# Ledger of designs, part 40: designed miniproteins, single chains

Each design is a single chain, and the fold is of that chain. pLDDT is the mean over its residues in the fold that is shown.

## One batch from the design tools (miniprotein)

Design m1367
Fold by ESMFold2-Fast:
Structure m1367 (fold): chain A 73 residues (1-73)
Amino acid sequence: MDEELLTLVLDAIDQLPLIKDVKQAIEAIENIKELIKKLSKENQEKVIKALREKIPELAPEVAKAAEKKIEEL
């Protein structure tokens, strides 16, 4: 169960740079945050690391939203 959710969240993070609309990308980050809360502590750390690694590939506004959501976790 946790591994299936982990895969889903990691796939969503990998697709973030492909979302052309800034509002849709920010909404995707909000959805990712809610899914992260449902993961085990170990898998939360893996996902936060993956999200941080994607930040340089994101538009500046989307990158700021991602950083803020990481700080809220």
Scores: mean pLDDT 81

Design m1368
Fold by ESMFold2-Fast:
Structure m1368 (fold): chain A 91 residues (1-91)
Amino acid sequence: AEKLIEETVEKIRKILEEAGASKEVVERVTELARKALEAAKAGDLSKAAAYATAAALILIGESIDRNNDKLVEAAKEVLKLVEEAAKKIEA
């Protein structure tokens, strides 16, 4: 689980950097993604979903504020990666 969490967080970081997210947004979103996956590992799927949703909303907000539509696509990819990793942790 630990290795999968770390690999997923690093994939998310790369996606955010490629989408042009600021260092602050990268840090905030990767922390929320990590918390989502740690919650999934603990069996708290409700908390995991809440953290993943918060991460996606930060990216959507930033996309509106900065007129960067790439961050909307990044939000979708982040949510998908967290959901897929959470399912693998549960299995």
Scores: mean pLDDT 84

Design m1369
Fold by ESMFold2-Fast:
Structure m1369 (fold): chain A 65 residues (1-65)
Amino acid sequence: STTVIITAVAEGDASAEELVKQAREEVKKKVEEYLKKHPDAKIVRETELALDAHRAAAVAELEVP
């Protein structure tokens, strides 16, 4: 199996909650595009967090057989 990590970072003057939401939506879009090309892949883990006052990150970990 191969592990694939998909990430997104949102930056701006929005609230931490809004930046986390933006990063989450961006990673979700990237995961959906990846799964269209790799239908056997499975989402193993999803993580999101505010990094500082102006940045948030979202991460998806996928396993490919």
Scores: mean pLDDT 86

Design m1370
Fold by ESMFold2-Fast:
Structure m1370 (fold): chain A 77 residues (1-77)
Amino acid sequence: MELAKELAQQLADIALEFADELGTEDARAAAERVAATVDVGTEKFAKNSTEEQIREMLNSLEPLIEEYKKALAEEKA
């Protein structure tokens, strides 16, 4: 429980830091969605954090992760 909650918070922090560093609106929008998911799901995450539930959450976040990859690709271009 504690570990899963900490990892979710770290994911949100990383996403927000990434958006701040890039300074782009697309990156910020993606980071805000990740942070909102963590905030909304935090209490349920702490109560029902199983590997399967985390996997389901990651599946729903996959489109947002792809947006981050695209932003990084633009940076290295």
Scores: mean pLDDT 60

Design m1371
Fold by ESMFold2-Fast:
Structure m1371 (fold): chain A 97 residues (1-97)
Amino acid sequence: MLTEEEKEALKKLIEFLKSNPATPQFLVDLLEAILNEDIEKLIEILKENKIPIENLESILDSILDKAVEEGKLSEEDVKKIKEAFEKILKKIKEKGE
């Protein structure tokens, strides 16, 4: 599902979040579940943290925007991460029905 380029860009985002002590651990766990293409684990994390699945897209967009604002990602990295998020959101919708 995810390309190696999408995975590498996503790893950069995960490392950025890990470097910020204010980042909740569940956000790191969510992105690692995305990196591993573990949709079942991703849904579990959302449920355990009482996050509606409909809010996932806005949460992911907020994380990405913050990393871009801090200059931690290239334009190409941002594009690859957005493509990865789109693929995962599609898989979640398919599994939720």
Scores: mean pLDDT 80

Design m1372
Fold by ESMFold2-Fast:
Structure m1372 (fold): chain A 74 residues (1-74)
Amino acid sequence: SAMKKKQKEEEELLKKIREKAKKWVEDNEADKVREKLLKEMRKLSEKWSDKKAAEKLLEKGVLLGFISKIVHES
């Protein structure tokens, strides 16, 4: 079903984002990356009509969430 395919794609995307976030925390760059992501997300939010910008905004939002969670749990 379309819903199962979407869930699988979301799970794979979340796994990649989580791995990327962990690596940034391990490299002691979490704070720098977090500030950069927030700045990029603000710029992308100005381009709501652009589908590619919207997709990047969602990706960065999820990544920011994982970074914050990993840092808080550490």
Scores: mean pLDDT 71

Design m1373
Fold by ESMFold2-Fast:
Structure m1373 (fold): chain A 97 residues (1-97)
Amino acid sequence: PSQEELDYEVAIALLLIASAVAINDLEKRGTPEDLELAKKIRELTDGLVAALESRTPEGIAEARKLGDELVKLYEEAGLTSAANAIRKALDEAVRVL
């Protein structure tokens, strides 16, 4: 594959890893609020990846919107490292599209 394809695949993998780590942390905390937040993060992450996978300008715009919402939820939950990882990975994925 091209370098751009590899960079994109790595960025998508990093998005999924950051969300998986955050979801795992919230599920371990186990409060009803944390479990609901984990569910919302999963839904937003799935939507974000689907939007990027469309490889359209509309999909990129939707991915940025969903990414901003995801980052806000992570910051509100005190998951600063996950928020930063999502920002960086999303910017990289969009850069190579």
Scores: mean pLDDT 83

Design m1374
Fold by ESMFold2-Fast:
Structure m1374 (fold): chain A 100 residues (1-100)
Amino acid sequence: SDREKELKALEEAYEWVKKNGLKMEVVVLRAPIDDPAAVREALARARAAAEAGRASVLELVDEEKGESSFVVGYAPSLPEEESLTIHLISLAKLYEMLKE
């Protein structure tokens, strides 16, 4: 439930940024961590969004544990296959970065 709340809050933050003159497009992506092909495709899309100057959030879902990890695609490079949980940025910190 917390991941769904964070994604909803991120979309609400994006709408606030857009209305208050900070123009940004947020790409929200989701992939099961146990599907390497889906993860790679989602990471490639997140990278393309970051290269285009857009913010992206990738949710990596571990269905066996009922856990999620979030990756924010601001870096020029995204996590490699052997490191699927690298950079977790809280919604508040992401919002602060977008506000400046």
Scores: mean pLDDT 54

Design m1375
Fold by ESMFold2-Fast:
Structure m1375 (fold): chain A 80 residues (1-80)
Amino acid sequence: MEEERLRLEVEILRAMAVMLAVVRGERELAELIQRLYDALLAQGRYEEAREVLERVLELMLREDWEGARELVERAIREAE
């Protein structure tokens, strides 16, 4: 139940982050966010995915697009 809830939270955070990136014209960032999500989910790293996606979304809401991109790229390198 807790793991299923965590997975759902991660899916919602991913959807929000991708949607915000697309709306702001940041298509490359949206693709990177999806790639990060896919990599972490394939490894069952739901808690890490939640933490990273929350931080990415926080940066995007502050319009720190470079910070969001750097965070996602770093997380992808660590996950792959």
Scores: mean pLDDT 84

Design m1376
Fold by ESMFold2-Fast:
Structure m1376 (fold): chain A 97 residues (1-97)
Amino acid sequence: EEAERIFKELSDYIEKVKKRATELLKRVQEKKDSLTPEEKIDYEAELGLLEIQVAVAKITLERHKDKLSEENVARLEKGIEEVEKILAETQKLIDEA
């Protein structure tokens, strides 16, 4: 079924982005008290790339929303929101460093 394929592919993509976002947050948390200017720039660049990946997930979901069940849409939206919260926390830590 096309809907199941779309859900699986988008869900897998969001999970990969969430993993990368979580790994970045952990690195920033471990370094927050000793971040160099160069490390801040590198983390900001990585954060920006993850924000682009979240935007891609949102656009993809909107394009296929009519093909997916309400339950599956809600699950994907929740996954995206969880990634956005991780990225927001990461940005706050970089700004406070």
Scores: mean pLDDT 87

Design m1377
Fold by ESMFold2-Fast:
Structure m1377 (fold): chain A 61 residues (1-61)
Amino acid sequence: MSSMQQRHQQGIQLAQQTIQQGRQAGLDLDSQRRIAVNRLHGVLGLDEPEAQAVVDEALAQ
Protein backbone atom coordinates (compact mmCIF):
# COMPACT_ATOMS: atom_id res chain seq x y z
CA MET A 1 0.00 0.00 0.00
CA SER A 2 1.21 3.54 -0.69
CA SER A 3 1.96 5.91 2.20
CA MET A 4 -0.37 8.45 0.56
CA GLN A 5 -3.29 6.01 0.67
CA GLN A 6 -2.68 5.31 4.37
CA ARG A 7 -2.45 9.05 5.11
CA HIS A 8 -5.72 9.67 3.26
CA GLN A 9 -7.49 6.96 5.30
CA GLN A 10 -6.04 8.38 8.54
CA GLY A 11 -7.29 11.82 7.49
CA ILE A 12 -10.82 10.52 6.90
CA GLN A 13 -10.87 8.73 10.26
CA LEU A 14 -9.49 11.75 12.13
CA ALA A 15 -11.99 14.05 10.38
CA GLN A 16 -14.91 11.73 11.24
CA GLN A 17 -13.83 11.54 14.90
CA THR A 18 -13.38 15.32 15.16
CA ILE A 19 -16.75 15.98 13.48
CA GLN A 20 -18.48 13.54 15.85
CA GLN A 21 -16.85 15.18 18.88
CA GLY A 22 -17.93 18.61 17.65
CA ARG A 23 -21.49 17.37 17.13
CA GLN A 24 -21.56 15.91 20.66
CA ALA A 25 -20.34 19.30 21.96
CA GLY A 26 -23.28 21.01 20.20
CA LEU A 27 -21.30 22.74 17.46
CA ASP A 28 -22.92 23.58 14.12
CA LEU A 29 -21.69 22.04 10.85
CA ASP A 30 -19.57 25.07 9.92
CA SER A 31 -17.76 24.95 13.28
CA GLN A 32 -17.32 21.16 12.96
CA ARG A 33 -15.69 21.67 9.53
CA ARG A 34 -13.32 24.38 10.83
CA ILE A 35 -12.17 22.28 13.78
CA ALA A 36 -11.65 19.21 11.58
CA VAL A 37 -9.67 21.21 8.98
CA ASN A 38 -7.47 22.71 11.73
CA ARG A 39 -6.94 19.26 13.27
CA LEU A 40 -5.90 17.69 9.94
CA HIS A 41 -3.48 20.56 9.32
CA GLY A 42 -1.95 20.24 12.80
CA VAL A 43 -1.77 16.43 13.02
CA LEU A 44 -1.16 15.32 9.41
CA GLY A 45 0.37 18.48 7.92
CA LEU A 46 -2.28 18.80 5.21
CA ASP A 47 -2.62 22.23 3.64
CA GLU A 48 -6.00 23.98 3.85
CA PRO A 49 -7.37 22.81 0.45
CA GLU A 50 -6.31 19.19 1.11
CA ALA A 51 -7.79 19.26 4.62
CA GLN A 52 -11.05 20.76 3.31
CA ALA A 53 -11.34 18.01 0.67
CA VAL A 54 -10.82 15.28 3.29
CA VAL A 55 -13.37 16.88 5.65
CA ASP A 56 -15.93 17.19 2.82
CA GLU A 57 -15.43 13.49 2.00
CA ALA A 58 -15.83 12.52 5.68
CA LEU A 59 -19.05 14.57 5.93
CA ALA A 60 -20.44 12.87 2.79
CA GLN A 61 -20.28 9.50 4.59
Scores: mean pLDDT 79

Design m1378
Fold by ESMFold2-Fast:
Structure m1378 (fold): chain A 68 residues (1-68)
Amino acid sequence: MLEEVEKRAREAIEALRKAAATEKGDPIKASGGRPISWLVAEALLAAYAGDEEVLAVVRKALEEMDKI
């Protein structure tokens, strides 16, 4: 179960990276000066505020994204 959530989170993040690259836009500018990963984090955290396992997976994926 947790593995499925982690897999889906990675796929979503990869799709967002590809979308940003395809648009040829500045992903940082589009996010108001924050990495797009942080906007996705805030949206997902708001949606899953009560599910600590899902939140832990999302946070880990976002930290990996922020390194790039």
Scores: mean pLDDT 57

Design m1379
Fold by ESMFold2-Fast:
Structure m1379 (fold): chain A 60 residues (1-60)
Amino acid sequence: SPVEEEIRRMRERMREAQARMLAEAAALDDPKKRDLLIDVAEGMRLIQEWVIKHFEEKAK
């Protein structure tokens, strides 16, 4: 379905964005700033899963 295709593309782009943020965090020498970026990346994952769950639920 169009919804399934959109969800696939959304998951792919969000994974790429999260991977870039985690790589940036790993390059930082400041543990506090590193932890903050890791938390932001985790927040992006939670938002992505929330959006996907909502679309999947509406498609049923």
Scores: mean pLDDT 77

Design m1380
Fold by ESMFold2-Fast:
Structure m1380 (fold): chain A 74 residues (1-74)
Amino acid sequence: SLIEEAKRLIEEAKESTKLALKAKTPTVYSGHALLAIGNALEATLLGEKAGRGEEFSKEANEALKPLKAEIKAL
C-alpha cells in the first residue's frame, strides 16, 4: 500500500541520515544527505496521496533534523 511504502521510505531516510552523519568527506556526506532528502520527499508525497500527509510530513521532518544540525555545525 502507499502507507507501507511511505513508512519504508521514512526508515530509509533515517538510515541515510545516520550514514551522512558518519561521513568523513563532503562528497560522501552529500550523497547520503541527498538520498535521505529524496526518500523523505517521496514518503511525504505518498502519505498525502493516502490521506496521511500531516503524519508523514512530521516523520520526514524528524528524520532530516540531524542533517540540519550538521550543516549548522560546519
Scores: mean pLDDT 85

Design m1381
Fold by ESMFold2-Fast:
Structure m1381 (fold): chain A 61 residues (1-61)
Amino acid sequence: SADDLLALASQVTGNERLKLESGAWLLRQGRLDDARAMADYLLRSEDPRDREVGELILKGL
């Protein structure tokens, strides 16, 4: 959920925190199509941290 994303954001800095906070914001605002698009984009990343954020966003949908 958005709360799970925000809890993880508190443990990280920089771009990783921004991605977690952005995903949480989209979920909290009910912007579900934008959240799905963000998750899909992150899941195609070569960075395993980006893929983890994408999976957490999908789990929040």
Scores: mean pLDDT 84

Design m1382
Fold by ESMFold2-Fast:
Structure m1382 (fold): chain A 95 residues (1-95)
Amino acid sequence: VEELKKRIAKLEKEVDKMTNPEIKSIIQEVLDLAKEALEKGDYETAEVYIRFAERLIYLATKKGVSVEELKKRYEAFKKSIPQIPAVLEKKKADE
């Protein structure tokens, strides 16, 4: 638990160094999902979110990929995680 929390804190520090607010928002959303999974005791799901955030940071900082490419990868990632449909349904509560 402490190790995963340290990894999230390190990734949040990396996000703070980013200049593009849209990229920061996408990665922060993934980190927030990782924190939620940790609080629920779902360490495997938390690690999946942490690893995905690490990948997005790498793509944004080392490869210089576009915001649209990062959004596309995040949408594909959301479709691959069983818990993501439930999160998306909550956000559509006003339908």
Scores: mean pLDDT 72

Design m1383
Fold by ESMFold2-Fast:
Order: structure tokens, then C-alpha cells, then sequence
Structure m1383 (fold): chain A 61 residues (1-61)
């Protein structure tokens, strides 16, 4: 959906920013897990969508 694409782009930009600011990789992963849990809860993302988004975050870190 367009909404999911916008959320994904925003999240990837935020994680890239945290990496550039020197936030430890482990802390970025914890923040990612929290954001993904919130997206699943409030936006009804499937396990498949969550897994795809997680894979993109791992590429940024």
C-alpha cells in the first residue's frame, strides 16, 4: 500500500540517520524491533511485511 511504502521509507531514513550519528548497532536493532512491533500492532502488518522491513533495516546497519 502507499501508506506502507511511506512508513518504510521514513523508517529506513531514520535508521540510516542513527547509524550516521554513531548509535550502537545493538541499540538501533532494539529501536527497530520496537518500531516493527508498533507497526504490526497499529497498522496490521503481516509477518511477511515485517520480515521484509527487518531485512532492509539490517542492510542499513
Amino acid sequence: SPELADIRAALVREFRHWKEEGVPEEEIRELGDRHLAMLKKYHGLSDEEVAALRAELDRVI
Scores: mean pLDDT 80

Design m1384
Fold by ESMFold2-Fast:
Structure m1384 (fold): chain A 72 residues (1-72)
Amino acid sequence: MTAEQRILSARQGLEESDRLGSGTAESYESIAKALEDEAEKSSPEMQKIGLEAAEKARKKAEELRRKEEEEE
């Protein structure tokens, strides 16, 4: 599997987790890190896509952590 295919697969996983509501802050952070690592090894076009998906995942992780903290 190429780095480009891994980026697309991780992005699909992010979308499925969001759709199913199964994502946790830890899972989103893990996906973001994987996307960042694969983006460094990819074409400039796929790097942009991977980094955008990683930023979205990190924002979701941050929101979930804030929600957990505010819920005691």
Scores: mean pLDDT 75

Design m1385
Fold by ESMFold2-Fast:
Structure m1385 (fold): chain A 70 residues (1-70)
Amino acid sequence: MELSPEEAVEAARAYLERAFPDVEILELRFEREDGNHWVVRAVLSDGRVLELAVDRADGRVLARSERPLP
């Protein structure tokens, strides 16, 4: 089954709510397509900016990275 960008954003939200239950999500958006996964960008209330790799086939979060903005 094909995971839409909207479903990838919702999978990322569910992941973040479980991983960071005490942190508010300020921004959550589809960032780009990268091969077999969707990249979703999240901005959290504690100031972190995360990129999440969400598997396109099953919606599983495969990787999480923090990157400083330029």
Scores: mean pLDDT 75

Design m1386
Fold by ESMFold2-Fast:
Order: structure tokens, then C-alpha cells, then sequence
Structure m1386 (fold): chain A 95 residues (1-95)
């Protein structure tokens, strides 16, 4: 399971060279929390744009949107469709 998750993250990050090792760990955290509590993770992702809107610069929001797009791709490959959708929606709202 962990080996499979790591492999999927590595494949997705190969398509997103702008993302850092810190971003990788955040994506991994989102995925692991999703596997533990999908509903809670969906709710966090849906509220995220409103929480960070006033605290992040436009450039920081652009970068975070890329991170959430990558997290959504990982979630989709793992069959976490609701998390993938919530991550993509959050990314669009941050742009």
C-alpha cells in the first residue's frame, strides 16, 4: 500500500517539475488523511481557498493550486474520486 502510494506520487511529480520535496510531503499527507477519513479531507479541501485567500500572495496561491492539482491526480489514480474532485475545485478557486 505505502509502496504503491509512493510510486504514484513519484509518477505524478515527474509531470510537475515545479513542485518541491516539501510539496511532495504535503501531497503524501493529504493522500494518507484521505485514506483515513475521506469525508473530513473533502471538507478541509472545500474550505481551504476561503481560509488561505487573505493570507497568501497571488504567487503563493498559484503554487498551492499546482500542489492541489498534483494531489488530485494522485487521489484519482488511487480511486479517491471525491478527494480528487475537491482538490481540483480548490485549485481552480485559488487561481
Amino acid sequence: SMEEIEAIIDEVLAEHPELTEEDRELIKDIVLKSLENEEGTVNILRNLPDVVKDSMSEEQREHYALLLEAAGEVAERLGLKRVAEAAREAAERLK
Scores: mean pLDDT 86

Design m1387
Fold by ESMFold2-Fast:
Structure m1387 (fold): chain A 99 residues (1-99)
Amino acid sequence: MKKLEEEALEALERLKEAAEAGDLEAIDKAGAEFQKALDEIIETGSDEEVRRFVKKILPKFKEVAGILAEKFSDLSPERAAKAAETELTRYVEKKLKEK
């Protein structure tokens, strides 16, 4: 768990850097790395560990969503951040129920 959480946080940081740089290739790569690490955390962790991790990363995840919206869409950063929070929470809860 700890190594997967560190991997996910590192991928999320790379995603933020790529988003700030406007590097679409780096965004795709870092996004895929984050998704893989998140899926492994959901698969291997307890429900409590997974929810604690999601709560921990949520502010940074929302920040990244806001940056992406500002650079690549007509959505407000605030709206994108709220949508990202809702989608991440729904995705995680759905995957936890499928275990």
Scores: mean pLDDT 85

Design m1388
Fold by ESMFold2-Fast:
Structure m1388 (fold): chain A 77 residues (1-77)
Amino acid sequence: MSEAAQKAAELLREAARYVEEAEKSSPEKLGDLARKAREAIKEALEYAQQSAPAVRGAIEAEARRLEERLEKILEKR
């Protein structure tokens, strides 16, 4: 696997941790966690563009899923 693909996977795992914390967090922490999750997703997508097409598709799908989870957390407010 390319270093770009590995870095993207690491960033998606980091974003997933922030999303999980956001689901369990108080209102005061939600804004900061949401920002961190979105930044990690953005960086992961930038590394995905440097990866093979099959790997890029998988990273983009996971990023979309995390974005959807985050939007649902924010929508419940």
Scores: mean pLDDT 80

Design m1389
Fold by ESMFold2-Fast:
Structure m1389 (fold): chain A 112 residues (1-112)
Amino acid sequence: DLEKLRETLEEARRYVEEGIRYLQQNDYSTALRHLEEARRYADEARRMAKKLGLSKVAKLTYRARLQIQSAIMLTQIAITTGDEKLRQEAIEGAQNARRDLEEAIRLLDQQM
């Protein structure tokens, strides 16, 4: 249970890191695909954390999910408009999500 949650959080973090990497390379379509997977894993991690009674981990994963959702939206608009500022804002949102996922993993490791 805790191991599966940790694996799910690591997958969410990995997909966020790939999304950031592709945004930095101006590969919006690939970045969007990775961020969508990151959101899916973050949602699953939140459900698992809630089931396990890990309220702080659940809160961090929910905050990360919101930041990923924002990055997805900004990336979609950047594809349509070519606005460089929106790309930078999407990268910042994804970086904030990565920090929250890393903190969630750190808190989980303290209980294992």
Scores: mean pLDDT 90

Design m1390
Fold by ESMFold2-Fast:
Structure m1390 (fold): chain A 89 residues (1-89)
Amino acid sequence: MKKIEEARKLVQEGKYDEALEKIKEVINSLSPEEQELVRKAIELVRQGKYQEALDLLRKIKGFSEKEARMLLIVLKALTDEQLDELLKL
């Protein structure tokens, strides 16, 4: 998914708010069941449980292995406040 790659590049450039908007677009394009997997993965990221978070992201049908790993990197770079904003979608 090109939007996950774009969000990863924005994080590398320090453009965290723009990366957040790209991730919101990704989440809003997912099914309700897949959105729940992302929300659970975000909670695991906040707890430092990165392997468990990655395993949940890998269950999303629309994500390749590479996209799941890139999304984890983006989520790890976001602040607690930005992660809370994703949970409120």
Scores: mean pLDDT 85

Design m1391
Fold by ESMFold2-Fast:
Structure m1391 (fold): chain A 95 residues (1-95)
Amino acid sequence: SEVELVEKIKKLLDELETLVRNKSPQSEIDKIVKKLFELVKEIKDEELRELLLTMVRQAEGAAKNALKYGNIGGFLGIMGNIKTILDGLISELRK
């Protein structure tokens, strides 16, 4: 279901946040980001898929910026916003 895919995407974003907080290697970040894009491609609704693609691209850019420059605060702010939107989407999809 769409809701199960969005929940899996949220779980992988939580894993991405943990990897960035732990200053994990770029290769581990790249693996999670690849899995995120693969899950988003499984979304059948075009508008939801484009929204999720935009959020994953934003998370990827923020993660790379945090690892390169140490801007963890900026990354966490972006992740917080994305997770809030995802929680709203999960709630709506369960109706």
Scores: mean pLDDT 88

Design m1392
Fold by ESMFold2-Fast:
Structure m1392 (fold): chain A 87 residues (1-87)
Amino acid sequence: SLEEIYREALEIAREVIEKLKKSNDPVLQEKADLLEDGIAQLEKTKNPEARREGLKALLQTVIDMAKYLGDEELRERAEKILEELEK
């Protein structure tokens, strides 16, 4: 279901955010803030199609950040959720 995909995506996104903050890199901390803002905006979005598109955008950013961090497990988890969402 979209709600199950949404919850799993937010869990992965929050794990990426925590790692970005832990890096102590100001650029990565700024990326964490942008991801947190994206999650907040997504939580306010009630239209199902708009939520789906917002979630795809969030997941693409999460994948890029996980890849940058070298976290293959988080990258693979995010890619799997994005693939399921695109069906």
Scores: mean pLDDT 85

Design m1393
Fold by ESMFold2-Fast:
Structure m1393 (fold): chain A 80 residues (1-80)
Amino acid sequence: MSEGEQLLAEFRERLQRLIEELRRTLRRAGFSDEEIAERVRALEDAGRELEQTMSTLSVEEQRTVIRHVERTLRERIRRL
């Protein structure tokens, strides 16, 4: 299903941008390289799990999940 595949690709792109924002924010907050690597790995692992879940959802549900996840992660990053 090409539309679902496009949404998954968009999610991956957005997740990578959020990971880079997280790295920059944690570095500015004084976290060590080791702590940053651990937090980034946890987010990457969670992202992979969510990708598996999204493959079972409708296109409309996938769009909703992507928007919710992006918003939630941005808010958490900004509170660091």
Scores: mean pLDDT 78

Design m1394
Fold by ESMFold2-Fast:
Parts: structure tokens; sequence; C-alpha cells
Structure m1394 (fold): chain A 75 residues (1-75)
């Protein structure tokens, strides 16, 4: 039973919300939020293409950037 992937419309809404939230923590946080959303788009594309190896690598990168983003929020 495949996990439902977010639609392009849902991804756009997520991007707007994350960037808006990140802007409260400064330009560096906003930049990381933008990079995170780009990786989420690449992840969805890789999953749709059936490229499980690429999807896993992107997931690892997303986790690293989420950690950096959380550090900026607590700094």
Amino acid sequence: EPIPLPSDEELEAMREKLISEASKYGEEAKKIAEELMELVREYVEAVRAGDEEKAKKIEERIKELQEEYEKLKSA
C-alpha cells in the first residue's frame, strides 16, 4: 500500500509556510528552509520515478538540514 505523495499544490503550500516561519529566525534560516523544500521536491520526484536509492540519499540530506534549521531556531 503506497504512501500517498504530496501534490504539487500541497508542496507549494508547505514551502510558503516553512519559508514564512523561517523568516522569523533570519536570512540564514530562510535559506535553509528554501533548500529543504527543494530537497522535498526532489524526494517526491525520485519516489515517483521509482529511484529508491536516490530517494534515500535525499532523505538523509533532508535530515541533516532539519538539524541545522533546528540549531538556528535555538541559537
Scores: mean pLDDT 78

Design m1395
Fold by ESMFold2-Fast:
Structure m1395 (fold): chain A 57 residues (1-57)
Amino acid sequence: SLEEYAAALKELADAGLISADEADELGVLHVLGRHERARALARRLEAQKGVTVPLPA
């Protein structure tokens, strides 16, 4: 699931919908178990960029 989550974030970055740095930050926060911070960042990106950011399963 972590690998699939990272792949989905990379697809968003490759499409230009989020930055590579934003995708990396989301992945790192999830790996560190900081799920609330990851979700807060995802919500912020969705509000700022009008995109849907996947959540880890």
Scores: mean pLDDT 78

Design m1396
Fold by ESMFold2-Fast:
Structure m1396 (fold): chain A 83 residues (1-83)
Amino acid sequence: MFSEEEIQALIDGARQAAEDAKVDTEKVKKGEISPQEAANREVAYRILAVAAWSTGTPEAREAADRLLQAADELGKVIDEKLK
């Protein structure tokens, strides 16, 4: 399946994406990006989290869980803006 280098790239990517999702959450709160643009980013973050989780390593699963938590917070703020 994945090489060790590919697994590490997914872990690093998921960790960076979790930080990016937190930044996007603040941008949505401030009206700096549209809820629709943020929703498209949320979908991409969730796809990356699934890819990282699918490697089966504990470190990749931890990175995926953190990314999913950040994506969930982004989704909540998007839903609040669409009300």
Scores: mean pLDDT 85

Design m1397
Fold by ESMFold2-Fast:
Structure m1397 (fold): chain A 113 residues (1-113)
Amino acid sequence: SLEEFKELLREILKLVDEAIQILNEHRSKLTGKEKQEIDDVINRLKTLKQRLEEALENEDYEAGLEVAREIYHTLKVFYDRFGHLFTPDQRSKLEEIIKKIEELVKKLEELAA
């Protein structure tokens, strides 16, 4: 339903904000290339967040699903490459966020089918 799509997109937006907060906290401890990579992923997530907010406002669920998939892929690729740089608590939180986004993307795909 329309209301289920909206709720799923809002949940993903909340998780993106939580991921950005964790990335910003760790950013302060890094220098050089690692800091640049975190800056790049934060900026990408902010752009994707804006696109997801636009899809939600326009009730464009096909665009919303596409952006949600890009958010998942962006976080998963970043975590696979740089997750080892984070504290155990930060890693646990990022893994939980990524898993929740994966589940929400799957639910969006099931509603679109």
Scores: mean pLDDT 88

Design m1398
Fold by ESMFold2-Fast:
Structure m1398 (fold): chain A 104 residues (1-104)
Amino acid sequence: SVEDIFEKERELSKERARELIRKSRKAYEEGDMSKFASYLTSSLLLGSLAGNDSEVVAEGYLEMGRTSSGETAIKYFKRAVEKAEKAGNKELAEEARKELEEKE
């Protein structure tokens, strides 16, 4: 059915977005800030605009928080918690809250 096709496309978009988040982290660890920004931006766009924005967007905000400092990091971790809770991912929400508590 059309619904089954759209659901399959959403799942592929989630998987691709998560792969891009992993690649962004590797680029950050290697000091390649241009690749980091490119992969992370592509992941957020794919997760948000391609029809699955809650869980993978939470993962993206968590990564942005971990690579930021001060008030900016706090804002990203708060968004990660909100998006993870909306997605029903309790483990991701707990991970984001732990990061938030360590920065407050």
Scores: mean pLDDT 76

Design m1399
Fold by ESMFold2-Fast:
Structure m1399 (fold): chain A 70 residues (1-70)
Amino acid sequence: PTLTVTAADGRTVTLPVAASMSREQRARLAQLAAEGLDAGRAPSPAEIARRTGVSRRTAAAISRAIRAAL
């Protein structure tokens, strides 16, 4: 499954998510991705893993997706 996040300026990114992720984890991920898009900077995989609880592998894929959307 995927999660689509839209930044305040209308930029979008589609992020890989695990089916086991809770609504709260997905909300934290969406907020973090939007913050990154608004700042013009991709969060590090370590920051994503710490804030959302996803695996480091998933966090790396998410960081790459946000960077590609910039």
Scores: mean pLDDT 80

Design m1400
Fold by ESMFold2-Fast:
Structure m1400 (fold): chain A 113 residues (1-113)
Amino acid sequence: SKEEVERELKRVEEAAERFYKAMQDLLDGKVTLEEVKAAYDELLAEVDRFISLLPEDYQKEVRELVEKLKQAFDEFLKAYENGDLKAAGIAANKVLQLVEEILSIGRKYLEDL
């Protein structure tokens, strides 16, 4: 239903906000890497639930963005583990842009309902 899509899109938005905050807090020394990974896993779970509610054409587009998101997060982890906080910050912004693209697709789908 439209209400189920709206509810799950809101869960993706909230998980994305928590994940981005966790990445920033990690770079500021305020949280552990385990907390960032937990927020990431939650975001991926909510995105996967959201994808299951979409028609096949939207599912394909979002899954392609999820693969790019996974690559960007791997870049973030590598930069952080190497102590390159500047590169980690750049990767975190790339992650944010990819999440915003996923949310934009979800909002377009809601407008089509």
Scores: mean pLDDT 88

Design m1401
Fold by ESMFold2-Fast:
Structure m1401 (fold): chain A 60 residues (1-60)
Amino acid sequence: MEELIEELKEAIEKRDYKKANEILRYAQETLDPESVGKLQLAMSEEFLKIAREKLKEMKE
């Protein structure tokens, strides 16, 4: 599970949304709904972090 979350975050960071969707699809087929929900939450959190990071860019 944790490995899938890391791969998903990396895909989003690289703006490879097709890869991110593939990871979610894989999770939907192989994982329970609760685990899929955790991946979706992690994805949403990553988008929020990117938005905040953009606002604080170069703050270090």
Scores: mean pLDDT 74

